# Designed miniproteins, single chains, continued (3): the designs that were tried, part 21

Each design is a single chain, and the fold is of that chain. pLDDT is the mean over its residues in the fold that is shown.

## One batch from the design tools (miniprotein)

Design m8747
Fold by ESMFold2-Fast:
Structure m8747 (fold): chain A 97 residues (1-97)
Amino acid sequence: DEEKKKLLDKAVDYLQKAVEIIKKETKDEKAKFEAEILLGLALIAYGVGKLTGDYEFAAKQIIKIGNKLKDLAEKVGNKEAVEYANEAIRLAKKAYE
């Protein structure tokens, strides 16, 4: 579904924005590394969705990863990264519907 793909493209863009802010604004090197790993996993899940057409699987994984990234952003106190992670989760949930 073209609409599911558009929603997941936007969700991944918001996850990238959250990770870039965490990388720039936190001094916690472990948090930066964890954010990069979470983004990598989201990109792999979305890639699998594009390759297989299983956008529901991709959406479900992006929701799970987005929640982990939101928790990380909250832990490092970065409100803007939390807001971007929330938008990614919202868009991915809409793609799952």
Scores: mean pLDDT 88

Design m8748
Fold by ESMFold2-Fast:
Parts: structure tokens; C-alpha cells; sequence
Structure m8748 (fold): chain A 64 residues (1-64)
């Protein structure tokens, strides 16, 4: 049995991986991550965990 929260986190991680691989400008990356984060929270993911993953992904992009 798969929880909706588990699916939401998986989708956020997939989105984060796509953003990292595409190496977009930071502004574009923020827009994509914001959309993925909103969807993950709507699907029942913990807002704090979602924000943490978003921030970590943005930091990785900024260091590229």
C-alpha cells in the first residue's frame, strides 16, 4: 500500500532530479521547484520536508 504522501515526495524528488540535470538558471529552477512543492503539499506531503528538499535542490543548482 502506497501512501499519497510517499507518492508526493517521490514526485518532488523526480522533479528535483530533472531540474538538477537540466541545469536551468536559478530563477527558472525556483519556478519549477515551487510548482512541484505546491503539488507535493496538495498530495499530503509535509510542508516542512517539502520546503527543505526545495531549498537543498536550489543550493545544489547555485553551486553548479
Amino acid sequence: MVDDAEVALALLLIGSTIVLKAQPPVEEAEKWLDRFAERAVEMGADPEEVQRLKEETLERIKKL
Scores: mean pLDDT 71

Design m8749
Fold by ESMFold2-Fast:
Structure m8749 (fold): chain A 55 residues (1-55)
Amino acid sequence: MDELIKRVREILEKAKEPISLAELARILGVSKSAVSRAIKRLLEERGLPVPSEPL
């Protein structure tokens, strides 16, 4: 999971345009659920509020 979180962060930081959860899942070869959990954990690690519902 830590490597997935790091990859999600790198993709988002390097992205030239907004990326959807489905596109991230396709790029990383994982499920949308896994990407959603990685994003929530990334936000928690940065001390940001976690959304009450997944996008």
Scores: mean pLDDT 69

Design m8750
Fold by ESMFold2-Fast:
Structure m8750 (fold): chain A 60 residues (1-60)
Amino acid sequence: IKFESPELAPTPAARRAVEAGIEAYKAGDLETAEDIFGTAAALFPDSPAARRNLEALRAA
């Protein structure tokens, strides 16, 4: 899975949300990763990183 870099997120809060989702995925917690990316995409609709990472996770 190719995740969008958290460093490319437009705000510190969006970066932390993307980071948390990636860490949940690395821990094997796919449900938490999907919830984190989904919440981040809803809260930061102008950030494509969370939405793209959610799509990448769902496509895997």
Scores: mean pLDDT 73

Design m8751
Fold by ESMFold2-Fast:
Structure m8751 (fold): chain A 70 residues (1-70)
Amino acid sequence: SVSRAVALMIEAVGYLIDGDREGAVQKFIEAARILVEAGDYEGAIKVLELGLKKFPESEEIKKLLEEVKK
């Protein structure tokens, strides 16, 4: 399910945060895009907000979050 995929993606990214920051950012974006495609905008927003808390400097996460909230 979409919610299960999100939970697994968030956990996977958590394992990478200290080793691969750029890769972790891309995984947050990938998870959010999958949720948007599935029509789960609430889930996408939640994933992007978590990503932005971890990577506050990420313009790509900020841009996608603004687009999804529109």
Scores: mean pLDDT 74

Design m8752
Fold by ESMFold2-Fast:
Structure m8752 (fold): chain A 63 residues (1-63)
Amino acid sequence: INELIGELKELYDKYKEGKISREEFARRVAEILKKLGVEADPEYLARLSDEELNKLLAEAIEK
């Protein structure tokens, strides 16, 4: 679980730095969230604001 949380943080940092697209970020995040037991639609994640994404990630980690 710590490894998956680390991957999420790394992906978020890459996304904020502009190294990956929002669509690519959303797809990768959805895969990791699914491994954490959270179902997330990549298309839905791609449409979220940065604030909404951060909230969703925090909720998934706290679960």
Scores: mean pLDDT 73

Design m8753
Fold by ESMFold2-Fast:
Structure m8753 (fold): chain A 54 residues (1-54)
Amino acid sequence: MELFEKFVKENNIPEEKQEELLKEAEVLARAFGYSEVRKGHLEMALTILEMSEK
């Protein structure tokens, strides 16, 4: 969650988009075979999403 907050701050993600982005990150993390999303896994998912958004 701390990493999500940092990602939001650095990429100026509006609050309404934060929930959507978090959902996408969780889906992506689960695709890696995890039954749940932890902060480290969330960081990796957010990095991938950031690359697609630039």
Scores: mean pLDDT 62

Design m8754
Fold by ESMFold2-Fast:
Structure m8754 (fold): chain A 60 residues (1-60)
Amino acid sequence: SLEEKLQELTKEGQELLKKLIELEVEAKKQGKENPEAKELREKYEKTASEVDELEQKLLE
């Protein structure tokens, strides 16, 4: 169902965000950009977009 997909994607997004925050903090401490953090950010943004699309479908 759409609700189940939304829950799974929301959970995945939260896990990605936690990892992203940790990597971003480390990158700031070093004063450098971490390519791994960039990859996780892109994955998080993709997941967030999918969540937004599913939420919009549930409103229809």
Scores: mean pLDDT 78

Design m8755
Fold by ESMFold2-Fast:
Structure m8755 (fold): chain A 70 residues (1-70)
Amino acid sequence: MSTLEKLHEKLEEAQKLIEEGDLEGAEKVFEEAKAFVEENIKDPELKEAYIELIDLQLERGKKYLEEKKK
């Protein structure tokens, strides 16, 4: 399995946890995805781009769950 395929699987797992209402579980998976990027992506520009993507997806998930609490 490629590095990008593994990253994609982690992001899909985190999104599923958001859909299930598990913000704490999703945050853990997003942190694992960021750590995976830091260790496995050597290109600094590509690394930064993926970290930004992960942070954006987590913020979207937080807003989604915040709306469900209203």
Scores: mean pLDDT 80

Design m8756
Fold by ESMFold2-Fast:
Structure m8756 (fold): chain A 99 residues (1-99)
Amino acid sequence: KAEELLKELEELLEEAERLIAELKALYAEAVAKGDEELAKEVRKLILEVEISIGMGYIALGVAKVIGEIDEELFEKLIEKLKKIIEEAKKRYEELKKKL
């Protein structure tokens, strides 16, 4: 179960990195079109996702140093990150329609 939680967190972080790349591309398009309001909204979403995945990377680093994980805390972190990523994906699709 501990190995499964670590793998799930790593896969979730990879998914978040792909979303950040898509958001950065959307930001570049908004800037190129002169849409300052859209660019501001996209940048805010990028920062929110980056802060959230930063917590995930810290948790992975701590687990590697200690050699064990608190399964309950890890499950709560994964659940929280899943919700943040799904919300961010939904917001990305809404922002993309404004182009």
Scores: mean pLDDT 85

Design m8757
Fold by ESMFold2-Fast:
Structure m8757 (fold): chain A 100 residues (1-100)
Amino acid sequence: DMVARLNAKDYEGAVAAAEAELARDPNNARALLLLAQALNNLKKYEEAIEYAEKALELDPSLRIPALMIIGSAYSALGKREEAAEYFREAADLHEKELGV
């Protein structure tokens, strides 16, 4: 599939860009989150979880997108119960941020 190959190349480019930013600032939580998202799309699920967790530790404002990446990765690994817990936490936090 030409489209899937093009998308894989774009995700590899996203990894390279995030790694370049992290070389300048290893605590750049947004770069870590981008790296986690790109790795998840490249099916590198365990690495995606690791970088998303690190982004979450550095910047709690990224908690919802980080939990969604972690949940998605666990789901892809077949760990559906773990994935469900992360998705529930993300949903609960979203409602709290809305003041409900």
Scores: mean pLDDT 79

Design m8758
Fold by ESMFold2-Fast:
Structure m8758 (fold): chain A 99 residues (1-99)
Amino acid sequence: MEARVLKATAEDGKKITVEVEVRGPPAGAVSVLLTEGKDGSGEVIAQAWAADARPGRVTAEGEALRPVKPGKYGAIVTLTDAGGGQLGSSVNEVEVELK
């Protein structure tokens, strides 16, 4: 199973919304960690998740651990099954835009 981040937005630098494209069989959940490094390195600055990950576009929502400025970040996407087992993980570069 594969997941790719399409875009991310921050409202007041606090509320994070991440659009994820999921390919393959249905998953239980999508987890997204935004990192300072575009390659998934550095500190985690925000986290988002969605509980019902179907193939296609999934919206993961969450909050920033600290205020997020517009710019490019790393996004670590993890897909889990309904039992919490990891189905796959990917690292993406994503541009965070303000709402």
Scores: mean pLDDT 78

Design m8759
Fold by ESMFold2-Fast:
Structure m8759 (fold): chain A 73 residues (1-73)
Amino acid sequence: SVEELKKKAEEALKNGNKDEASRYYIQAAVEALRRGDYETAIEYAEKALKIDPSNKVAQRLLKAARYELERAA
């Protein structure tokens, strides 16, 4: 679940494992996007980008989630 992935990301951050935390945030964003939860997908893609602003996967997820949110309105 998105909540379990969030907990794993937060635990990785506590342990200094930024790369692992970024991967869990990306997985949470992907799952949220797949479920149509675009606001949550944006939140976790932004958290991944805060850790690594150059992460192209997180950049694409953010763009896709924002696009879908605008279309859903």
Scores: mean pLDDT 86

Design m8760
Fold by ESMFold2-Fast:
Structure m8760 (fold): chain A 95 residues (1-95)
Amino acid sequence: VSDDQLQEDVSQAMADIQVSVVKISAKNGSKEVLEESAKKEFEQSEKYKSQGKDTLAESYKLLGEAYLYAAKGDEEKAKELAEKAGELYVKSQKE
């Protein structure tokens, strides 16, 4: 696999968007909306894990956990988990 800076830049931008959405949702989203978002991310994680895409599945799992911590009002843990999810998403694009 050769270096693909454009693919890395796009993957990083997607990760940054996910982190931003979690931060905004933690301050402005209702607990119900945040828990619904977490459920959708866990469903994506389970789907990708069943396909053998373990790194991508772990990324979605951490994003779901970030939304659950946001729903509990733990903004710092939500941010940390969302950032880790973004890092794994970028890694999954390199396979």
Scores: mean pLDDT 73

Design m8761
Fold by ESMFold2-Fast:
Structure m8761 (fold): chain A 62 residues (1-62)
Amino acid sequence: MVKLKITVPAEGGGEVVQAIARAGGRILKVDGTTIYAEVPEEAVDELRAFVESLGGSIEVIE
């Protein structure tokens, strides 16, 4: 699993949370428009494309 810092508009946050759960990940923290999560490495590229489609950004952290 990898740790992610995800920033999305507030209205997109719920969809991102659901996508993380479906990928077998977990939410670590939500701080405003920023979501911290752990996801399987194989899910990172798919989540990145989804987050970017919502006007957000994704950063891999350790």
Scores: mean pLDDT 81

Design m8762
Fold by ESMFold2-Fast:
Structure m8762 (fold): chain A 61 residues (1-61)
Amino acid sequence: SLLDALSPEAAKALQEAIDAYRKGDVEKARELLIEYFRKHEGLDEETAERVAEQFLRRLAE
């Protein structure tokens, strides 16, 4: 899985974002995903925001 391919720190950060989404806190999930993509994927803020929104859309499917 994607989590198995990540470092423990990155996996934890991504899991916290998914957890927030599952609890209904979409805004917190968005913020955590943007931070994950910026910190662990090295994306700039604008790209991280776009990718985070795509990820949230996939979670909603």
Scores: mean pLDDT 81

Design m8763
Fold by ESMFold2-Fast:
Structure m8763 (fold): chain A 59 residues (1-59)
Amino acid sequence: LSEEERKRRIEELVVQIRSLGYDLPEEKLREIAEEILKKYGLSFVPQEELEEEVKKLLE
């Protein structure tokens, strides 16, 4: 992944995670987004799967 593609994907994931209603600091949202990017790369992650991954990373 290029640095530009990585940054764009992280921003997309942060927006998606926020849409799930989590009241988390920006830094924590970026950490979660980085873990998801690490597992899925640039692949589309369904909302249900994204929610499950976020929940796992918070526990």
Scores: mean pLDDT 77

Design m8764
Fold by ESMFold2-Fast:
Structure m8764 (fold): chain A 68 residues (1-68)
Amino acid sequence: SFEEAKKYLKELEKKDPRIEVEEIGEDKIVIKTTLSVEKQIALALRLIGDFPDLEVEVKGNEIIVTKK
């Protein structure tokens, strides 16, 4: 769910200084990263797999998670 994804991402932000999580309204989360391209893709794929009820997009150095 969106709330589970938000909790997971906030925990990642606390553990990794290369990850910054921003909430935009009630239905969107933007993850700003300084990760390598390979690690950013790996994170996006994990989110797609773990949260199939959400839309996950990669835009440059950002990963955008939205409620469907």
Scores: mean pLDDT 81

Design m8765
Fold by ESMFold2-Fast:
Structure m8765 (fold): chain A 55 residues (1-55)
Amino acid sequence: SLEERIAELEARHQRVADEALAASGTDPDKAAELVGEMLRIGRELARLQAELAAS
C-alpha cells in the first residue's frame, strides 16, 4: 500500500540521516553522498505523501 511504502521510505530516510551524521566527522565525501541520498528519498516521500493526500 502507499502507507507501507511511505513507512518504509521514512525508516530508510532516518537510517541514511543517522549514517550521514556518523560519517560527517570522519568521511566528508561519504557524508555528502548520504546527504544526496537523503534528498532523493525526501523527494520520493513528498511525491507519495501527495498521492496519499489526494486519495
Scores: mean pLDDT 85

Design m8766
Fold by ESMFold2-Fast:
Structure m8766 (fold): chain A 72 residues (1-72)
Amino acid sequence: MQKLVAQAVGYAIRGIGAELDGNNKEAAESYLEAGKAAAEAGDNELAIKYAQKALELDPENEEARKLLEELK
């Protein structure tokens, strides 16, 4: 669990960096990975937040949409 939480934080930090650099597609991918790691750690609330951010940045990301559907 701790390793997955650390991975989620790491991916979220990369997502923030990509957002600041203007790479919305790359940021969305990083947030999606953060959401997956959070879900694996059992933190569904955090996973939902990251998956929503990924869809906000890349509305066509089917994996992020599927992750949200599985969590809700």
Scores: mean pLDDT 79

Design m8767
Fold by ESMFold2-Fast:
Structure m8767 (fold): chain A 72 residues (1-72)
Amino acid sequence: MSEEEAIRVGAEAAKRLGIDLSALSPEQAAMAAAVAAATSGDEDAARAIGRYSVKHGGEAVARAAIEAYNAL
């Protein structure tokens, strides 16, 4: 799964669960996207979000997740 696809899946899962990623801190937004993906059965997306955070930093992942959430 691509990093962009994983972030989008996490943002869509968060929106379905009623979690507003744009209201959270960057650290909380990244974690919420990963947890939402896992809770929705997308463990591959949750793992990919985690790997993205390690490589590019949690703030970069959080910004991408919030942008994807706001684009929905």
Scores: mean pLDDT 79

Design m8769
Fold by ESMFold2-Fast:
Structure m8769 (fold): chain A 67 residues (1-67)
Amino acid sequence: GSMEREKLLEEIVELLKEQGYSEEMARRRAEALLEALEQGVVSREQILESLKNNDDTPLLRAYLAAL
């Protein structure tokens, strides 16, 4: 992957660990979020807003819109 992808992955992992996820679970969830981003289902901004606010609503709305 690109250095930019790796940097975003680590940022998401750290935010998830702050929410109480283990490193293994945080990395699995971060990879799934990056795959959704790469598929155009969610934006980077929606991911970071959801994680910083501990609110999955922006992500849920994006996933429903992609159905």
Scores: mean pLDDT 77

Design m8770
Fold by ESMFold2-Fast:
Structure m8770 (fold): chain A 69 residues (1-69)
Amino acid sequence: GSAEEHFQAGVAALRAGDEEAAIEHFKKALELDPNHSQAKVALVTLADRYRAAGDLEKAEEIEKFLESL
């Protein structure tokens, strides 16, 4: 699939409550297109929510992925 297809699959996963699948789809979108601003914003938003909830491991996993782009 394309970066856009993975982004759309991530949005669908979030609507279904599957945050793990959403994160993997947003990561794949950015691996295919590192400039995909919507996928980047989605991962930043998820990382912020995990950090606010005290899930530092999940937040740092996403943040390190974003730093690697």
Scores: mean pLDDT 88

Design m8771
Fold by ESMFold2-Fast:
Structure m8771 (fold): chain A 73 residues (1-73)
Amino acid sequence: VEARLSLEARILRVLAEAGEEGRSVREIAEALGVSQGTVSRTLKGLEEQGLVARTEAGRYVLTPKGREVLAQI
């Protein structure tokens, strides 16, 4: 509402706040009030761009490139 709230930007922000621990698809979906399917689809695009990475535990973390992109938004 008050800020620019693209889903991609909001996901990157959530992951930046999580730090190196990252967050699961479920945790991101709950934080943003969207479906897990929507989050998974968006994360796939961000992962292909190298902005996020998936851990073995199924958690997503912000990459250095993702942090740089987030700084622009």
Scores: mean pLDDT 78

Design m8772
Fold by ESMFold2-Fast:
Structure m8772 (fold): chain A 82 residues (1-82)
Amino acid sequence: SKESVLKLVVIELKLIGAETGVEIAPGLSEELKEEELRRIREDVRDVEREVRELYERGEISEEEYEKLMERIREIKRRIEEV
């Protein structure tokens, strides 16, 4: 549906934003780093919930679900290393 396509676009934008945010975080001041990591954690939490919901409803394939979950896991791993 158009709704599912729009949700996937928002998910992609949030994942790109999180991936970029984690990459730049080590170069930020402590204050900006804390704000950026908080934003990333919130976005990742929201994306994970929405991706699971789309999969449960049959709106995305198992292959697409696994790819998105792999990106989420990688972002979470990188957050812990910052």
Scores: mean pLDDT 87

Design m8773
Fold by ESMFold2-Fast:
Structure m8773 (fold): chain A 83 residues (1-83)
Amino acid sequence: HMSKEELDLEIEIALVTMQVAILRKEAERTGNEEVKKLVDEAESYVDKAIEALKNGDFETAREYIEKARKLIEEASKKLDELK
């Protein structure tokens, strides 16, 4: 049923979704509004990637997940600066 490309993309989206959830808890713990905004934006891109995947638009889903990953990297870097 599912192509390897579709399966790989589903796995990537699931992993990024978990990373967003972890970072959200850290943002709440630190109270840092900048990190919270980055996490909120990453979550928005994850939602867009899921919708694109449901519609069979794998290219758009990849673009959104890459944007989410970049925001996750920025949020993680900001959290490290706070320690």
Scores: mean pLDDT 84

Design m8774
Fold by ESMFold2-Fast:
Structure m8774 (fold): chain A 76 residues (1-76)
Amino acid sequence: DELKKKIEKLLEELIERLENSKGKVDEVQEIIAEFFEEIYKLTKDASEEEKEEVRKYLTEKGPEVQEAVEKALKKA
């Protein structure tokens, strides 16, 4: 649905920003914090069912995000 597509787009942008970062810890933390702030903004008015779907999706994508963070941090 529409919310899921927006969340998927934010995840793509998160990975791209991590790949383009200098790999500094503070920079990586800021990128991640901004990502979760945008997730919150998109989901704050969503139903509990929609929020649960988003949590499930983010959990499923956890390993992919962790790999992107690891690769970014190796640059520094």
Scores: mean pLDDT 82

Design m8775
Fold by ESMFold2-Fast:
Structure m8775 (fold): chain A 71 residues (1-71)
Amino acid sequence: DSLLNQAKHAILSLLLDKGSLTARELAELSGMPLSTVRRALDELVKQGLVERVRSGRRTLYRLTEKGRKFA
């Protein structure tokens, strides 16, 4: 899916630039549907490139060491 691959690349780029972001922030900054961003995040987490981090009531996403080298 071309849109899913575009979302994965946008997520990696945004997280490299900004550090930690929520799924909603990633959707807003990339201009992509939240559902597509969530699917891309699930795949990136499964691949070990992105990790979920709890910050209070928010779920943040950030690059792993592997993700930083891949992005």
Scores: mean pLDDT 86

Design m8776
Fold by ESMFold2-Fast:
Structure m8776 (fold): chain A 60 residues (1-60)
Amino acid sequence: SALEKEIEEKLEELREMKEQGASDEELRLKALEWLQEMKQQGVPESVLAEFRERVRELLA
């Protein structure tokens, strides 16, 4: 789906930022900004929860 693609693209951007030396704090803030934007756009909580979980895995 389009939402699945958007989430994968955002996660890829976070991975690239991490590889470029971004701190876990910076990555977390960026993820929070995207979560807020997606929530305002009406993205389902189940999709937002999946994104949060995958961000946690990335930062581990």
Scores: mean pLDDT 84

Design m8777
Fold by ESMFold2-Fast:
Structure m8777 (fold): chain A 67 residues (1-67)
Amino acid sequence: SKAREEVLKLIQKAMSYGLEGDEKKANEYLEKAKKIAEEAGDETLLQAVENVAEQLRYLGIKVPEEL
């Protein structure tokens, strides 16, 4: 679906910015991905977003618990 393609692109951007240490942009793209996943009602996409949030936290990026 278009929602899945958009979420996957957004989480890839979030990870790329996270690896660069750009906390603000990593969180901006992660939040956009979460919103699309929530609007789609797709639990698999929501899990993918949460997995990326955990990876960003492991990299030292400050990601809010209430994403």
Scores: mean pLDDT 86

Design m8778
Fold by ESMFold2-Fast:
Structure m8778 (fold): chain A 73 residues (1-73)
Amino acid sequence: ASPTRRRAIEVEQRATVLLMKYYIELKLDPNDEKAKELAERLQEIIEKAKEAFENDDEELAEEAERELKELEE
């Protein structure tokens, strides 16, 4: 298995779990602008992770992981 593809899948899964949490928060408070902004950024990270997996793109996988960590901290 490719280490890059493994990283990409792990980033996609972690970002998806976090995105689902913000979707619940937005359902409870549709005016939560911060949750909306974070959800949009997480969707972008998920798309980058999917692209990194499809293309076995190490640089893109690392970028997606870095961006996810910024949102988790």
Scores: mean pLDDT 86

Design m8779
Fold by ESMFold2-Fast:
Structure m8779 (fold): chain A 73 residues (1-73)
Amino acid sequence: MTPEQFDLDVETALLIIQYTLIKKYGASIEEVEKLLKRAREGLERARQLGDESNVATLEDIIKELEELIKKLK
């Protein structure tokens, strides 16, 4: 495992945790948009690394966060 791969795995895990908490407890639009930005940055890194598992996970998170933002606006 490279440091780059490890950092991506950690960030993806943190994004999953934060998404789960936001879904359960709610958050401001600003918090959701901040998480969405992080998820999109993570997705680009996952694609560059050829990490299919993290690509799939981050695409799902991004889709869910985009739908959540639509409900909050």
Scores: mean pLDDT 84

Design m8780
Fold by ESMFold2-Fast:
Structure m8780 (fold): chain A 83 residues (1-83)
Amino acid sequence: MAEKYRALAEEIRRVDAGTPEEAEQRRTLYNSRLIVAADEAIKNIEKDPEAALEFFREVARSPYTRQVARNALKRLEEAKKKL
């Protein structure tokens, strides 16, 4: 779980540093992957909540993924409160 999140965060950081056109195209792809990752993390919140929260905090630093990452963080924090 944690390794999967770290690898995705690295890919997002690299694409954000690229050209504007390439970054925008990959931003759309990564935003879709982040939504799926958030749904998976919420379903498995009891197993590894800290790794998921750390991952989404990291990708929230990118302006291209910030909104979807912040939405995911809110959902994960709400799910964690029920534990």
Scores: mean pLDDT 73

Design m8781
Fold by ESMFold2-Fast:
Structure m8781 (fold): chain A 76 residues (1-76)
Amino acid sequence: KALEYLKKAIEAIKQGDLETALEYIEKAYREVQESELPEDVKAAILEALIKAAEAVKQGDLESAIEYLKKAMELVE
């Protein structure tokens, strides 16, 4: 589920729908936080998601997408 939310967040950013992008980042954050992933992997993903959300809010969409892609690689 987290991977699906991350893909939808990237798609929302590409469409200029930043509110929807932030909603999907939050949903991905909750799924990862509740997951049974190793603690170091979980911490790295959650940090990437926080940085992605901050980048979206600052209008740095290129950095936001890069942080979301990093989170996707760590989830798989």
Scores: mean pLDDT 84

Design m8782
Fold by ESMFold2-Fast:
Structure m8782 (fold): chain A 60 residues (1-60)
Amino acid sequence: SEEEVRKAVEAALKAAGLNPTQEEIDEATKRVKELIEKGVPFKEALDLVVVRETNRALAA
């Protein structure tokens, strides 16, 4: 479900050392769902989004 994806995204971002805003969680959740729709497995989609958000935070 979308709620389960959102909770997993929030937990993964926090585990990566980030302090995500609600908007950042929403955007990351949307991206994970888009990757799943394209046939990417859930864990791989989650890992890809976490790496992207970590790199974005480090660059900013």
Scores: mean pLDDT 82

Design m8783
Fold by ESMFold2-Fast:
Structure m8783 (fold): chain A 62 residues (1-62)
Amino acid sequence: MEKLLKLIEELIERGRELKAEEAVEAAEEAKELVEKGEDVAKIVGAILRAIGEILQKELEKK
């Protein structure tokens, strides 16, 4: 779980750097789901949303 939390923290930092608020929200949701011991599918879904928002923001930056 420690490696997963570190990944989520990195997603939060990247989202903040890009000012992608939706990415930060999704990554913070993923962190909360991990801390509560929720289903892996829910955690993965939140992480994928954060990654998608980061990628979208990067593509818009050009």
Scores: mean pLDDT 79

Design m8784
Fold by ESMFold2-Fast:
Structure m8784 (fold): chain A 66 residues (1-66)
Amino acid sequence: SKELQELRDKIAELGEQGKYEEVAELLKELLEKDPSLQEAIDALIERLEKEGSTEDAKKLLEALKK
């Protein structure tokens, strides 16, 4: 959907700035409204790991646990 594409773009921008805590907060808010997004978030983390962004995936996971 258009909203999902806009979310991916915003996550990319925040990630480039190293603002993983802000990314995690956005994802938490979306999960509260739509728990089905959990699979999409898991897929995003898996994709970051496969693209060689293991440090970025780790930072995002640590922020999500807070």
Scores: mean pLDDT 70

Design m8785
Fold by ESMFold2-Fast:
Structure m8785 (fold): chain A 73 residues (1-73)
Amino acid sequence: NAQTLADHYKAGADAMEKLGDNYEKQGKLDEASKYYRGAANLYRKAYNFVPSDTEWKKKAEEAEKRAKELESK
């Protein structure tokens, strides 16, 4: 069902966000940006399956914003 798929995408997004955080702390901004962008894409997929779950839409937007900030240097 849609909820199960959303849950899988959310779990993947959370994992990628944590990896992004770890790379950012290491000063590896290019890697951090890639993981934040990946997290944003997965959060976006999750909320598309469960659009009433607005927290994941917000997480997608924040992860995308963070990736863009690191990419702009």
Scores: mean pLDDT 82

